# Designed miniproteins, single chains, continued (3), part 40

Each design is a single chain, and the fold is of that chain. pLDDT is the mean over its residues in the fold that is shown.

## One batch from the design tools (miniprotein)

Design m9363
Fold by ESMFold2-Fast:
Structure m9363 (fold): chain A 94 residues (1-94)
Amino acid sequence: MEDEARKLGLKGIKAADEGNLEEAKKYLEKMEEVVKKAPESSVGLTLVGLVYYRLGDYEKAVKYFNKAAELAKDSDPVTASQARLNAKLAEQAK
């Protein structure tokens, strides 16, 4: 699941950066399915947040980054810290 979420996330980010909104949304939809079935995936949640951030949906990006940070706070402090920084950047971009 984590490797699939990462693979989909990279494709989603690339599509968003290239301005291919339809393809980015397609990968985002698949990533949300993966995250829904593996709710403890802080990496998956962070990748969903990154795709929303690249698409300019800062409100949803903040939501997913904060959820990832909260999930990772005790198990992966580095990922939690990075997710909180990403949430702050997305909040400032609104």
Scores: mean pLDDT 76

Design m9364
Fold by ESMFold2-Fast:
Structure m9364 (fold): chain A 74 residues (1-74)
Amino acid sequence: SPAAARRRALDEHFARLVEKAIEKAKSQEELMKFLERFVEVDNELYRRIAADPDLPVEELLAWLEKRFEEIMKE
């Protein structure tokens, strides 16, 4: 189904972004900060999908990339 394919793509991309952030963390404190912020991003993702069910997966993936970059920059 389109919804299942969309969810799979989002989950896989989110997992890849988390893995990259874990590898780049310079301390346990920074790692914990990243993980806390990533939980917030996951909640924001669910709200975005609920607000606009017709949002293309490509736009959601681009939004995730930008949010992770913002968090990882401080």
Scores: mean pLDDT 81

Design m9365
Fold by ESMFold2-Fast:
Structure m9365 (fold): chain A 68 residues (1-68)
Amino acid sequence: REEAIAALEGARDAIRQGKTFQASALLLVASVLDPELLEDVQRAIKALNEGKYDEAIRIVEEAIERLR
Protein backbone atom coordinates (compact mmCIF):
# COMPACT_ATOMS: atom_id res chain seq x y z
CA ARG A 1 0.00 0.00 0.00
CA GLU A 2 1.08 3.63 -0.47
CA GLU A 3 2.27 4.16 3.13
CA ALA A 4 4.19 0.86 3.20
CA ILE A 5 5.83 1.69 -0.15
CA ALA A 6 6.85 5.13 1.19
CA ALA A 7 8.42 3.51 4.28
CA LEU A 8 10.32 1.00 2.10
CA GLU A 9 11.55 3.80 -0.21
CA GLY A 10 12.73 5.74 2.85
CA ALA A 11 14.52 2.64 4.15
CA ARG A 12 16.21 2.10 0.75
CA ASP A 13 17.45 5.72 0.73
CA ALA A 14 18.67 5.40 4.34
CA ILE A 15 20.64 2.23 3.42
CA ARG A 16 22.23 4.08 0.47
CA GLN A 17 23.30 6.85 2.89
CA GLY A 18 24.71 4.35 5.44
CA LYS A 19 22.02 5.24 8.02
CA THR A 20 21.48 1.64 9.11
CA PHE A 21 19.54 2.39 12.33
CA GLN A 22 17.12 4.72 10.48
CA ALA A 23 16.77 2.08 7.73
CA SER A 24 15.95 -0.65 10.30
CA ALA A 25 13.34 1.59 11.96
CA LEU A 26 11.67 2.36 8.60
CA LEU A 27 11.68 -1.35 7.67
CA LEU A 28 9.93 -2.18 10.96
CA VAL A 29 7.37 0.59 10.27
CA ALA A 30 6.72 -0.97 6.83
CA SER A 31 6.03 -4.39 8.43
CA VAL A 32 3.54 -2.77 10.87
CA LEU A 33 1.77 -1.04 7.95
CA ASP A 34 1.74 -4.28 5.90
CA PRO A 35 2.29 -7.50 7.93
CA GLU A 36 2.88 -9.47 4.70
CA LEU A 37 6.24 -7.64 4.52
CA LEU A 38 7.47 -9.16 7.81
CA GLU A 39 9.61 -11.86 6.12
CA ASP A 40 11.15 -9.35 3.65
CA VAL A 41 11.83 -6.89 6.51
CA GLN A 42 13.49 -9.59 8.65
CA ARG A 43 15.70 -10.64 5.70
CA ALA A 44 16.65 -7.00 4.95
CA ILE A 45 17.51 -6.26 8.61
CA LYS A 46 19.64 -9.43 8.75
CA ALA A 47 21.50 -8.30 5.60
CA LEU A 48 22.07 -4.83 7.16
CA ASN A 49 23.43 -6.41 10.37
CA GLU A 50 25.82 -8.49 8.23
CA GLY A 51 27.00 -5.39 6.30
CA LYS A 52 25.41 -6.68 3.07
CA TYR A 53 23.96 -3.35 1.99
CA ASP A 54 23.41 -4.22 -1.70
CA GLU A 55 21.53 -7.40 -0.65
CA ALA A 56 19.37 -5.34 1.74
CA ILE A 57 18.65 -2.82 -1.06
CA ARG A 58 17.66 -5.62 -3.48
CA ILE A 59 15.26 -7.15 -0.93
CA VAL A 60 13.64 -3.72 -0.34
CA GLU A 61 13.39 -2.96 -4.09
CA GLU A 62 11.79 -6.38 -4.75
CA ALA A 63 9.24 -5.72 -1.98
CA ILE A 64 8.42 -2.28 -3.46
CA GLU A 65 7.86 -3.81 -6.92
CA ARG A 66 5.64 -6.56 -5.45
CA LEU A 67 3.39 -3.96 -3.71
CA ARG A 68 2.91 -1.97 -6.95
Scores: mean pLDDT 82

Design m9366
Fold by ESMFold2-Fast:
Structure m9366 (fold): chain A 84 residues (1-84)
Amino acid sequence: MSPEELAREVVERTEQRVSSRGLSLSPEEREWLYELALQVVEAVKAGDLQKAGELIQPYVSSTDPRLRIAGIVLSEAVSRILLE
């Protein structure tokens, strides 16, 4: 699976989970999440798990539930790449 396909899947899964909780992502937020997801996927595929963790950390520790959901989805994507 290409990094672009994985990044798109992260955005779609995050939007689905956010929407299921009655929340929404703006078009701008979807764009930054795609770019972030692309960087995370590329870092993991390059073996740079430290960089991937540093990119995700601000989101999993966020007080905004939408950003925290994004961090969880990114962490799940990292785990799936490592298990393949």
Scores: mean pLDDT 83

Design m9367
Fold by ESMFold2-Fast:
Structure m9367 (fold): chain A 83 residues (1-83)
Amino acid sequence: MKRLWTFTDLPDSLIEKVKAELEKKLGTELEVIRLSPTVPSAFGGGAAGVPNLVGILAPEDAITEEAVKVLEQFGIHVYRVPA
């Protein structure tokens, strides 16, 4: 199972740079997820108003202090949300 890391409002190009740096530190591949205003229970249609958020999807065990330091170097605030 993977855990989602959330960030402050960032452009997609910067998120790609962060992904590359995290992959260097963690030695594993990561996924970038853009959270659009869509309903997860629907196929892309819905009435939910969700903030524009971008996150990196990482393995649960990969969320370490090293990863947090990389994010902070890019000026990214890491917000951990309860499941």
Scores: mean pLDDT 57

Design m9368
Fold by ESMFold2-Fast:
Structure m9368 (fold): chain A 78 residues (1-78)
Amino acid sequence: LEEKVLEYAKKHFSEKEVEAVKRILDTLRKELTPEQYELALEAMLHRFEAEEYIKKGDLEKARSHAQRARELVEKIAE
């Protein structure tokens, strides 16, 4: 999952933004359990997918991915 997040970041973000993503991931690794960290990575990937579908005008798929990201974040809060 982490590799997929970093791959997306490298393709779509600037070098400075990729460094910021790496810092966020480092913070999440220290703050969360391994299980919570995996949920956070999956949520990030769904948010990325939602943003891409918004850009393509596919609002139904964008909503589906955004909803899945929200559900994953809510599980972390438990």
Scores: mean pLDDT 80

Design m9369
Fold by ESMFold2-Fast:
Structure m9369 (fold): chain A 66 residues (1-66)
Amino acid sequence: MSPNEFLQAVGDLLKKYNASEEEKKLAEEAAFAALAGRYDEARRLVESIKNEELRKELLELIERFE
């Protein structure tokens, strides 16, 4: 998966689940952490997301990018 495909997939998930501004911020920070190779930090940020389905799909997406 390319970095551009990863960022697009993150955006698509945020739209699909009507993510709050706080969830969008956490997902954006997690995406940038993953792009920098900080996968443990990316996972910690995603674990703070309240929507269980969004959190699960973002964790799976990070695993696929890693």
Scores: mean pLDDT 86

Design m9370
Fold by ESMFold2-Fast:
Structure m9370 (fold): chain A 64 residues (1-64)
Amino acid sequence: SSSKKKLIQQNEDDIRTLEKQISDLEEKINNEKNPQQKSKLLTLKTFLEVVKNSSQYIRERLLS
């Protein structure tokens, strides 16, 4: 259906955005010298990875 196609496209866009955000955070983590700030960035990255995993699960369901 057209609604399903829109949901698939939105989901793919969301996953791509999350992948870019995670990549940007990895670069920030690698360049961060402050241990407390680095820990904070690692926590944010873990949160975004959980969100991405959830979005990937939704994608698998939409493609079924």
Scores: mean pLDDT 88

Design m9371
Fold by ESMFold2-Fast:
Structure m9371 (fold): chain A 95 residues (1-95)
Amino acid sequence: SAAQEQAQELTAEAVRLLLEAARLAREHDPKLAEEIVRQLGLAAVAALAGDYAGAARYVDEAAKIVEQSPLPVAKEIAELLRRARELLREAGRLA
């Protein structure tokens, strides 16, 4: 259905943002990357499995870690995580 196709497109975009967040962390703050990459990976797997609530919880856990970083890149990562979370919320509404 159109709603299922839209949910899949939102999920794909959310996963893309999670991967971009992981990339920025790895390039600019390897210590932050070690702490959040597991949560971002679990969020992507949950989202692809249709567990949008689980995915959002993993994104929220990563966001808590990111907010503790004093580096400027943490702000960009936090914005990507906020966008991914909103896309996952919309995907869950349509699914």
Scores: mean pLDDT 86

Design m9372
Fold by ESMFold2-Fast:
Structure m9372 (fold): chain A 87 residues (1-87)
Amino acid sequence: SKVDEIIKQLDEKFEELRNKMFEELKTAKSKDEIDGIVLKAVNELEEFVRELLKKYNITDPEDIAKIEKHLAKKWLQLRIEAYNLYE
């Protein structure tokens, strides 16, 4: 389905952004720099998903909810993994 294809592309983009985030975090010297790097990764993932919804013309509320729920889980994972490096 289009939803499954979007989730697959979201997962692939998540891994790309996660790897980039971890490389950038190696040079971070303050919590503000860490917060900025994490926010950038989260925003790039959100923007990517918004463009996919437009591209596939997803308008069904149930399909949108499924994709948004998956995005929320990946968003939380990025934050948890980033801050675990400093806890």
Scores: mean pLDDT 84

Design m9373
Fold by ESMFold2-Fast:
Structure m9373 (fold): chain A 71 residues (1-71)
Amino acid sequence: MRTFQITIGGINSASDADRIADALSKLPGVTDITIDMANGLVTVTGSGLTPAQLRAAIEAAGFTVLSIREL
């Protein structure tokens, strides 16, 4: 199981946070998602996750990924 912290640009509302959570929850192996809107941070925990997969899901939802770090 791996945990990633993702910095995202363009989170302006709770609706934006919900869209990001929905996009990430569709990925196989995701077990936990935490969104810190004030800091533009998303923490994702799961099995079989890759930075490329996380980036693609967020960008497909219409947001910009600024960085991804494994914790």
Scores: mean pLDDT 83

Design m9374
Fold by ESMFold2-Fast:
Structure m9374 (fold): chain A 70 residues (1-70)
Amino acid sequence: SLVERAEALRKRIDELYPKLSPELQKEMDEARAAIDEALRYLEKGDEFKALVWLNVAEGILGVVERKLAA
């Protein structure tokens, strides 16, 4: 479900967050905000907009993970 996807993303962010620089933590805060928006749309029954915001969160997470690997 989209709720399970949101929870999995939040868990991954929480696991990485203490390992991040303050600059990367700020970028990750944007991913957290995108997850919160997705959950708000799910409460309203708008699964399409929820999916869009989850994709935004995954995109930010992917960028931060690549910066950590470099």
Scores: mean pLDDT 87

Design m9375
Fold by ESMFold2-Fast:
Structure m9375 (fold): chain A 73 residues (1-73)
Amino acid sequence: MDKVWSSYSKEGRLLDSITEKEVEELKKKAEEAIKKGDIRTAVSITTALALKLIAAGEPELAKKVIEEFNKLI
């Protein structure tokens, strides 16, 4: 269920620096989608990011990301 992160065995098994960089990359992609008016794509990216963060043991970051993007949509 909340093991989707472990499917990314290259970087998602533990919270590596690469994982945090991926978070920032996805945040930028979601913001870019919002600027283009593609809100559905932005919401999908944000949801996937939040789910990955929860699976990685970072639910507070997931909540922060969702709340920040909810202000933009």
Scores: mean pLDDT 67

Design m9376
Fold by ESMFold2-Fast:
Structure m9376 (fold): chain A 95 residues (1-95)
Amino acid sequence: DLEKKIEELKKKYLEGELARTGLAIAASSEEESREYAEKTAKLGKELGFKISVEEALERAREIGNTQSVEELLKAIDEADRAKEEIKKLEEEKEK
């Protein structure tokens, strides 16, 4: 149960960071957009997901183009909460 909750939170964390990147890309240069995508792809890999820089960039652009600003901000807020909750649950798992 605990491991399943952590994995679900990791997915929410990645999705919210992709939404954050999508918002940033809309107002950023191509170089800045790639830097955001590189940071998000690195985070995704650290969380155990297979995601390339190009995949992160493409997913972030799609999210930014298909979701409202309100939906994007909600996803970002959920990601911030998920990050903190992951830490708490991992501490609980360790004793």
Scores: mean pLDDT 81

Design m9377
Fold by ESMFold2-Fast:
Structure m9377 (fold): chain A 71 residues (1-71)
Amino acid sequence: MELVLIEVSSDKPIDYEKVKEIAESHGAVGFSKVEKGPDGKYYLLIAVPKEQAEKLAKALEEEGYEVKVSP
């Protein structure tokens, strides 16, 4: 199974439990700790199967998060 990383970012604290529930429903297999960057934003990395990455990214964007999928 090919995995990709999704970076979730937010100006507000990330609701870890809600994001985890959404990500696990899309087959996510790993999560980083939520970290605050030097820009004051919160960041979370999610490892997910490549075929689910686009659907998960869209679901998280609909929840108001900024999402970046690693190429």
Scores: mean pLDDT 82

Design m9378
Fold by ESMFold2-Fast:
Structure m9378 (fold): chain A 100 residues (1-100)
Amino acid sequence: SVHDKVVEFIRREAERAAAVVEALLPATAPKVREILEEGVKEAEKSTPKEAVDIFTKKASEAGVLVVTEASPEDAPAASGAAITLVGASVDAELETRRLL
């Protein structure tokens, strides 16, 4: 179903973001992973239209800015682009934290 594909896409993006944070900030990574996992759980309970918004909001609360130009329905074909966008968002957040 469309919902299953959207949730799978969100779950993969959450794992990608968590892995990048674990590599760059191992001390904060467990908390970021917990927030991202919470976002995935909330997305699983929502409609497909709301799932991406819920996850994006939770990712932002974790300090990760998520921007995607790929449709969730195209997630298998667009996975490389989505991974790049998530990585760039984590890097931007880390740079912001250095300025504080």
Scores: mean pLDDT 61

Design m9379
Fold by ESMFold2-Fast:
Structure m9379 (fold): chain A 85 residues (1-85)
Amino acid sequence: PPSPVQQTQDLYRQVQDGHQQLRQLIQDGAPISQIQDVFDRIQQQHDQINRIYHQNPDDTQVQRINNRVQQIVGESIGMVSSYVA
């Protein structure tokens, strides 16, 4: 089975890919439903990383990845909020 660090790294890549996809959908004027679907997946991936972090509080690599993901999710929230306004 993958290690906590490997799981968070894999999820982190998925969050980064989702964030790029979200930006592209917004630039293309995609339907709100498609934007919401991508955003919901990013939120789910963030929740999974946060859960791994709480289960491994002394793992500095997991902590650093969780902090980076929190920043990306904040940017995603800002983009979606601006688009649906």
Scores: mean pLDDT 88

Design m9380
Fold by ESMFold2-Fast:
Structure m9380 (fold): chain A 55 residues (1-55)
Amino acid sequence: SMADIEAFAEEARRLYLEDPEKAQRLITRAATEGRLEHAEAGGRVVRELEAEQKA
């Protein structure tokens, strides 16, 4: 389960760098499917990347 959450976060990171909208859709789908821990991990990664891009 933790490995699955980490893999999901990695996927969100890759998608965000290619197209932020794709990352947002991935996270939203996970939340809609009840995968809240995955959605939270993906959201954290997106926020961290946004902060890095502004630095």
Scores: mean pLDDT 83

Design m9381
Fold by ESMFold2-Fast:
Structure m9381 (fold): chain A 86 residues (1-86)
Amino acid sequence: SLSPAEVVQMVRDVREELRAEFEKAKEAGDLDKQTEILRRVEYVIREVEEVIARAREQGLPADDIQRLEAELQALKDLRREMEAEL
C-alpha cells in the first residue's frame, strides 16, 4: 500500500512525463501521438478520481484528500491545454 504522499508524487511524476511526451510529439508534428497522449491523460484522470473516491471511503485526512484533488485539477488543466493544441 502506498502512502498518500507517495500517491501524490506518483501522480505529479506521471503528469510531468505526459507533458514532456506531448511537447516532443508537438515539436515532431505527430498528431497521432498527441492524440494518444491526450487519451492517456484522460485515463489517468479517471484513475485518480477512483483513488480519491476510495480515499474518502477509507476516511483519509481532509488535507490528504485536498492534495489529491489539487493533483486531479492539475491533470484536468493539462488535458485542457492539450485539447487547445489539437
Scores: mean pLDDT 89

Design m9382
Fold by ESMFold2-Fast:
Structure m9382 (fold): chain A 73 residues (1-73)
Amino acid sequence: ERLEEARRLAEEYRALMEKHQAEIDKLTSDLEKAKGDPEKAANLEAQRKKHQTAYDEAARRYDGAEVLILLLE
C-alpha cells in the first residue's frame, strides 16, 4: 500500500523534474538568441531561475520518495 504510493510519488516528481528541465533548456536556448537585448535576457533569466527552483524542489522530493521506497522494500 504505502510502497505503491511512494512509487507513484516518485513517478510524479520525476515527471515534474522532466517538465521543468525542458523549460530550462528552452529558456537557455532563448537566452542565447536574446544576445544584445539585455532587458529580454533579464526576463528570460528570471523565468529560468523560477523553473530551476521548481526543479530543485521536485528533485528533493524525488530523493525522499526513493529513500521511502528503499525503506519499505
Scores: mean pLDDT 83

Design m9383
Fold by ESMFold2-Fast:
Parts: structure tokens; sequence; C-alpha cells
Structure m9383 (fold): chain A 78 residues (1-78)
């Protein structure tokens, strides 16, 4: 749990300098999905909320540095 949250925060910090920011966002969304499933199974609502917050932060960070990717992000359902 804590390790994956730390890794997610580190990946979000890498978005502005990433060679493939969309691929990094997809990896972040996948990790968030794992945390969301874990939180649902363990009834940990705080974990689900933190995972959703990190995904939102990742999307906002990506669109801040790469606004041209907005349509592609929307097509991913993010």
Amino acid sequence: KEKLIKELKEKIKEIPTSKDPLKLLIEIDTDVGVLHIEGAVTKDQELIEEANKLRKEAVETLLKYYPELKEKVEKLGL
C-alpha cells in the first residue's frame, strides 16, 4: 500500500520531464486501479480517495505541461 503510493507520487513528479508522458499516465492509472481494488476489498475508503486524488493530480500535471494531449487523455476515460 504505502510503497505503491510513494511510487505513484514519484511517477507524477516525472511527468514534466518524461519522454512519453501518456505512457507514464497509463502506468499511473494502472497502479491507481490496483489501489482502488485493494481499498474496495479491504473497505479502506481513505485508500480509494487517496488513489483517486493521485490520478487527478497526475492528469492535471500532464495537461499543465502537455495541453495538446487533452483529447488523448479524454479518450482514455481520464
Scores: mean pLDDT 81

Design m9384
Fold by ESMFold2-Fast:
Structure m9384 (fold): chain A 94 residues (1-94)
Amino acid sequence: MVTATAKDQTLKVGEKYTVSVEVRGAPEPVPVSIEVLIDGKTYKVHTELVGDGDRVDLEITTLDKPSMTVEVRARVVLGGEVLEDTATGKITRT
């Protein structure tokens, strides 16, 4: 199982917004591909080896916009099966 998490938050400009990806059921560490999109545009692509129950946290700097939509797409191959999860969170500027 792969689980992406992105929460709705109210943040000031320059504060860090964190998205997370967790893998469960991997018998060995596996490459997890993570794509982060801001307002539908690719912001970051990250690949990391993640073991069972481990979590990858990725930070995004809040831009000087009234709101930002953050989408996280996680992909992993476990047991020959492609597993994906997508989470969407919104940053609202204070």
Scores: mean pLDDT 82

Design m9385
Fold by ESMFold2-Fast:
Structure m9385 (fold): chain A 94 residues (1-94)
Amino acid sequence: KEKEEIIKKVVEAFKKGVTPEEEVVEKIEELLNSDEEEKKKLLLEIQLKLIEVLKKELEKKLKELEGKDPELVEKLKEALKELEEKEEEIKKKL
């Protein structure tokens, strides 16, 4: 439950374009240093949630840029594919 709360706060900070609160960062560091298995799982879970947020933001940006900037649209589509590949890779490790 504490891990889920930390992940949620990290994702919320990312969506707002701000750094997570210092207390949240300290809790992440504490968990990362206390247990290797829990550390790996927490990092993978954070990465998955961040990828979900990035995919949604990229999809939104792609719709806004449709027909306005073909080069940027193409690069964003490439980034989306890379995120999808990374998501699959991480899910296989969990």
Scores: mean pLDDT 72

Design m9386
Fold by ESMFold2-Fast:
Structure m9386 (fold): chain A 75 residues (1-75)
Amino acid sequence: SLKEELEKLGYKVIELPRVNGKLDLEKTKELLKKYKPEVLYLDATSESDRTDVPKIIKELGMEGKIKLVYYIPLS
C-alpha cells in the first residue's frame, strides 16, 4: 500500500481518528499538535478530510509543513 511504502521511505505518517466512519476533528487537532507528522494519510472520498483537515492545519500554523496524501479506500 502507499502508506507502507511511505513508512519504508522513513516518513512519519499518521492516520487520523474516525468514529463511525467520520473524522474526529477535536482528536485530529490534538494529534497534529502532539506528533507534528510529516505526512497525513487522508481519505479522498471524505469531504471532512478534504475540507476540514486543511482548515485545521492552517489554524495551527502548519500550512506547508505537512504533506497531505489522499487515498481511495477501495484502491
Scores: mean pLDDT 76

Design m9387
Fold by ESMFold2-Fast:
Structure m9387 (fold): chain A 110 residues (1-110)
Amino acid sequence: MSPVQQQLLALLEEMMADPMASFLRELPDVEKMPWLKDVVEEFISLSEIIDAIKAGEITTASEFKAKFLKMVENVKKAYPEDSRVYKGALELEKKYLPKIDALLEKELAS
């Protein structure tokens, strides 16, 4: 596993431990939320991203950033703007995007 993949996994472990990310740890239960199928084409969770890195399907900070932003965008499409889940996704983006961008800058400088 590359140094960048190890750094991405460490950041994902931090996100998994963050209570603000609880709704993104695992894929949603579509049987309890059937309306999600109408608004989300690709379901993405933190666990799915971890598995993709471990499988070698995500190897760069750029690929990770794309999956992270799509996961946040899925929440914005699926949930009302006044919901805890929507607000949580915005706060996660605000907190973790700068950390992801710092890894991307190091990758591009190499």
Scores: mean pLDDT 80

Design m9388
Fold by ESMFold2-Fast:
Structure m9388 (fold): chain A 81 residues (1-81)
Amino acid sequence: MARMPDIKELLSRFSPAALAKELGISQSQASKMLKVAIDAPPDTPLSELEARLLATGVPESAVRKFVADLEAFEKLFNLEF
């Protein structure tokens, strides 16, 4: 079971406009996603993060892409550390 990586500082620096463009959603939706991800405790299960993101009304496709990107990022970081 994948968990959210400790990237809150990186996420806080990420532009909502850039995320919106990447995921094909509005800037307001991207801001909601980033806020939910930043507010989530470290080691939050990705399945729980996905449920929290879906509760905000963001498109399911954008949530799946974002969670998959976080899972890939965690795998890369675990290999680097």
Scores: mean pLDDT 71

Design m9389
Fold by ESMFold2-Fast:
Structure m9389 (fold): chain A 68 residues (1-68)
Amino acid sequence: DEVDWDLVRRVLSPEQAELLRRLQEAARAGAPQEEIVALADEFMARFSPAELAEIERRYRALREERRA
């Protein structure tokens, strides 16, 4: 399934949300998958593994709450 960008924005800091917004905008513009992957890699590289793990955990919890 496609990533729920609204949910992701809710678990991110304002700085993280801005980087993700840029990635989402590129995807909406029909950028090549390779470009989207490069932007995602840059986004992930800017944050510690612990920060990324916490974001992922919160995202999964909110996603499951919406499905319930």
Scores: mean pLDDT 70

Design m9390
Fold by ESMFold2-Fast:
Structure m9390 (fold): chain A 103 residues (1-103)
Amino acid sequence: PLEDIEKALKNGDFDKAHFLATQQALQLRHQGDVEGLEKLIELAEKNKMYGTAARVYMILGELYREQGDLEKAREYYQKAIELAEKAGNERLKARAQALLDTL
């Protein structure tokens, strides 16, 4: 739940917050919960967790690609690339680019 992530952030436990956010994103992906994923992105961006936000944007892009909405998939993958760059995470940026190149 988002509450557990917020509690970790308030306690200054950023590693735990990143871990919990990743686990929440995987659960929301399994459920196809677009609204939940969007709320998780909002929390991550508000707390400057750009790497986590990039991962969640990649998940949203994959969900829209699975539905055949290639335009939304492209938009979300592009946002993931931008946030991975802000995070200074070259591997994550390359992964998001590879997903975009699949479209």
Scores: mean pLDDT 87

Design m9391
Fold by ESMFold2-Fast:
Structure m9391 (fold): chain A 77 residues (1-77)
Amino acid sequence: MSRRELVETIGKMLFDYGKWLRKQGYSDQEILKKLVDVQNMLSQLSDDQLLALAEQVASLTTAEDVVALLDQLKAEL
């Protein structure tokens, strides 16, 4: 995966997660906090870990799968 593809994949993941949170009835403030929490989590990952995450995200087709992956990452960090 190229650096550009990695950035685009992570950006799409965050966008899809934000859309899913809005559909679940979270407020804009709660969504912003959750997105910041995910961004802070991602900032702790090495380049190899980010690449592995981006490849996993690229294989996902639903917002629910993205949420499950993010919950798994939070449990592992």
Scores: mean pLDDT 77

Design m9392
Fold by ESMFold2-Fast:
Structure m9392 (fold): chain A 101 residues (1-101)
Amino acid sequence: SVDELIQELTSDDPEKVFEAAEKLLSSKDPEVQLKAIETLKKNIDKLPPEVILGAVQKALLSDDPEVQEAARELIESIKDKLPPELYEQALAFADRVLAEK
């Protein structure tokens, strides 16, 4: 199941990638959440920034600070693909979530 969802993250269909990310990042296992984030990061150039932002928002809901930090790194990896205002807003939101721990 997890391995099948990880394979879906490598799809050229952004809707399938978003759906798989939503399921993996809803896992109670931080290792599964981290594996999903790392797989998205490896395929960052193929993905619309909206899909990455959706995954980041879900990952920031994790109770694991390592997962939240990895989500912040995903925002940084798409800096050149976002309007500056949206990048700053996303980064500020992630920093606020991290500061609450």
Scores: mean pLDDT 81

Design m9393
Fold by ESMFold2-Fast:
Structure m9393 (fold): chain A 61 residues (1-61)
Amino acid sequence: SEDDLKNLELALKLFEERPDSPVAYYALARQLAKIDGKPVEEYLSLTREELIERAREALAR
């Protein structure tokens, strides 16, 4: 949804501003999991770089 994409954009921005924050990492992983309809555990196994790439791909849809 539009709200889910907006939340993803905000989560990505927060993570890029605070890449060492576990809260920012979890927020980004959770928003990606919600948009993709997958369990958050799949995203929590990704590297920082992989998580950012997945978020950018989702926003480009």
Scores: mean pLDDT 82

Design m9394
Fold by ESMFold2-Fast:
Structure m9394 (fold): chain A 60 residues (1-60)
Amino acid sequence: MREKKEEIRSETSKEMLARIKELEAQGLDPDTLFRKQVEIAVESHEEMQKRIKELEKELE
């Protein structure tokens, strides 16, 4: 049960990191990569937070 919450975080993290890896593969400079990472993280965080809160209440 508790692993379901971790699964969501893991999935969201993997999605975010996959996009960042693609940017790294393009040979972008660190500043650009970091800024894109923040942008992706903000979007992912909002979606993940909403889903996790709902599930946490259902699980606990």
Scores: mean pLDDT 72

Design m9395
Fold by ESMFold2-Fast:
Structure m9395 (fold): chain A 78 residues (1-78)
Amino acid sequence: SMLDQARQVVADARALLAELRDRGVISQKRADQLEAQLAALYNAFASSTDPKVQRQYLLQLEATHSLLVMQLTVYENA
């Protein structure tokens, strides 16, 4: 379901965010901003009753996760 996908994406994104912060790849301030963004997007997704609107928020969650994956990949290949 989209709910299961959203939960998994948020969990994966939070784990990556913690790793990037702990490794010093991103600042604490940037980590806090991205955590707030993930929380806001997930809350908007969970509060939406329109499946089309829910899909838009899920895509934004996936985009945020992809950004974090890219940042870790660039760091590991530097």
Scores: mean pLDDT 88

Design m9396
Fold by ESMFold2-Fast:
Structure m9396 (fold): chain A 65 residues (1-65)
Amino acid sequence: MEEISLMIRVVGLLTEAELFGKDKELVEKIEAMVRELQKRFKAGKLSKKELEEFLKKLEELVKKM
């Protein structure tokens, strides 16, 4: 399923932010965003479009680090 691949990428970006992020406030913001996403994903309430939009937003935040 494509959603699993997208979630793996989200976890990878979170790990990258946690290991290499120098802006603590930005890292905490990313952590909070990913926790909310994982919660919705586990509940089966997350659409593919919402996951794609989230991943795009997360990629842009990680690029700013």
Scores: mean pLDDT 79

Design m9397
Fold by ESMFold2-Fast:
Structure m9397 (fold): chain A 77 residues (1-77)
Amino acid sequence: MEKVKEKGEEIEKILRDPNATDEEKIYATLLLFGMSRLGTESLEDVIAYLKRLAEKLGLTDEQIERLIAEVKEMGEA
């Protein structure tokens, strides 16, 4: 699906951008991990994995909720 591919390319661009902040790279990396695991794991397992990892990395509940919402949109598309 076009939307999922487009978001994946956007994420990779952020990860390769020398001007991207550490915060942006961390968020982009978590999105990429979620997307990559959606091909082999259930959406629920991917969400549980990302929540735990984001909490360990010090993301706020609001940032975690946003991350999960984006992964859900991609996994259901």
Scores: mean pLDDT 74

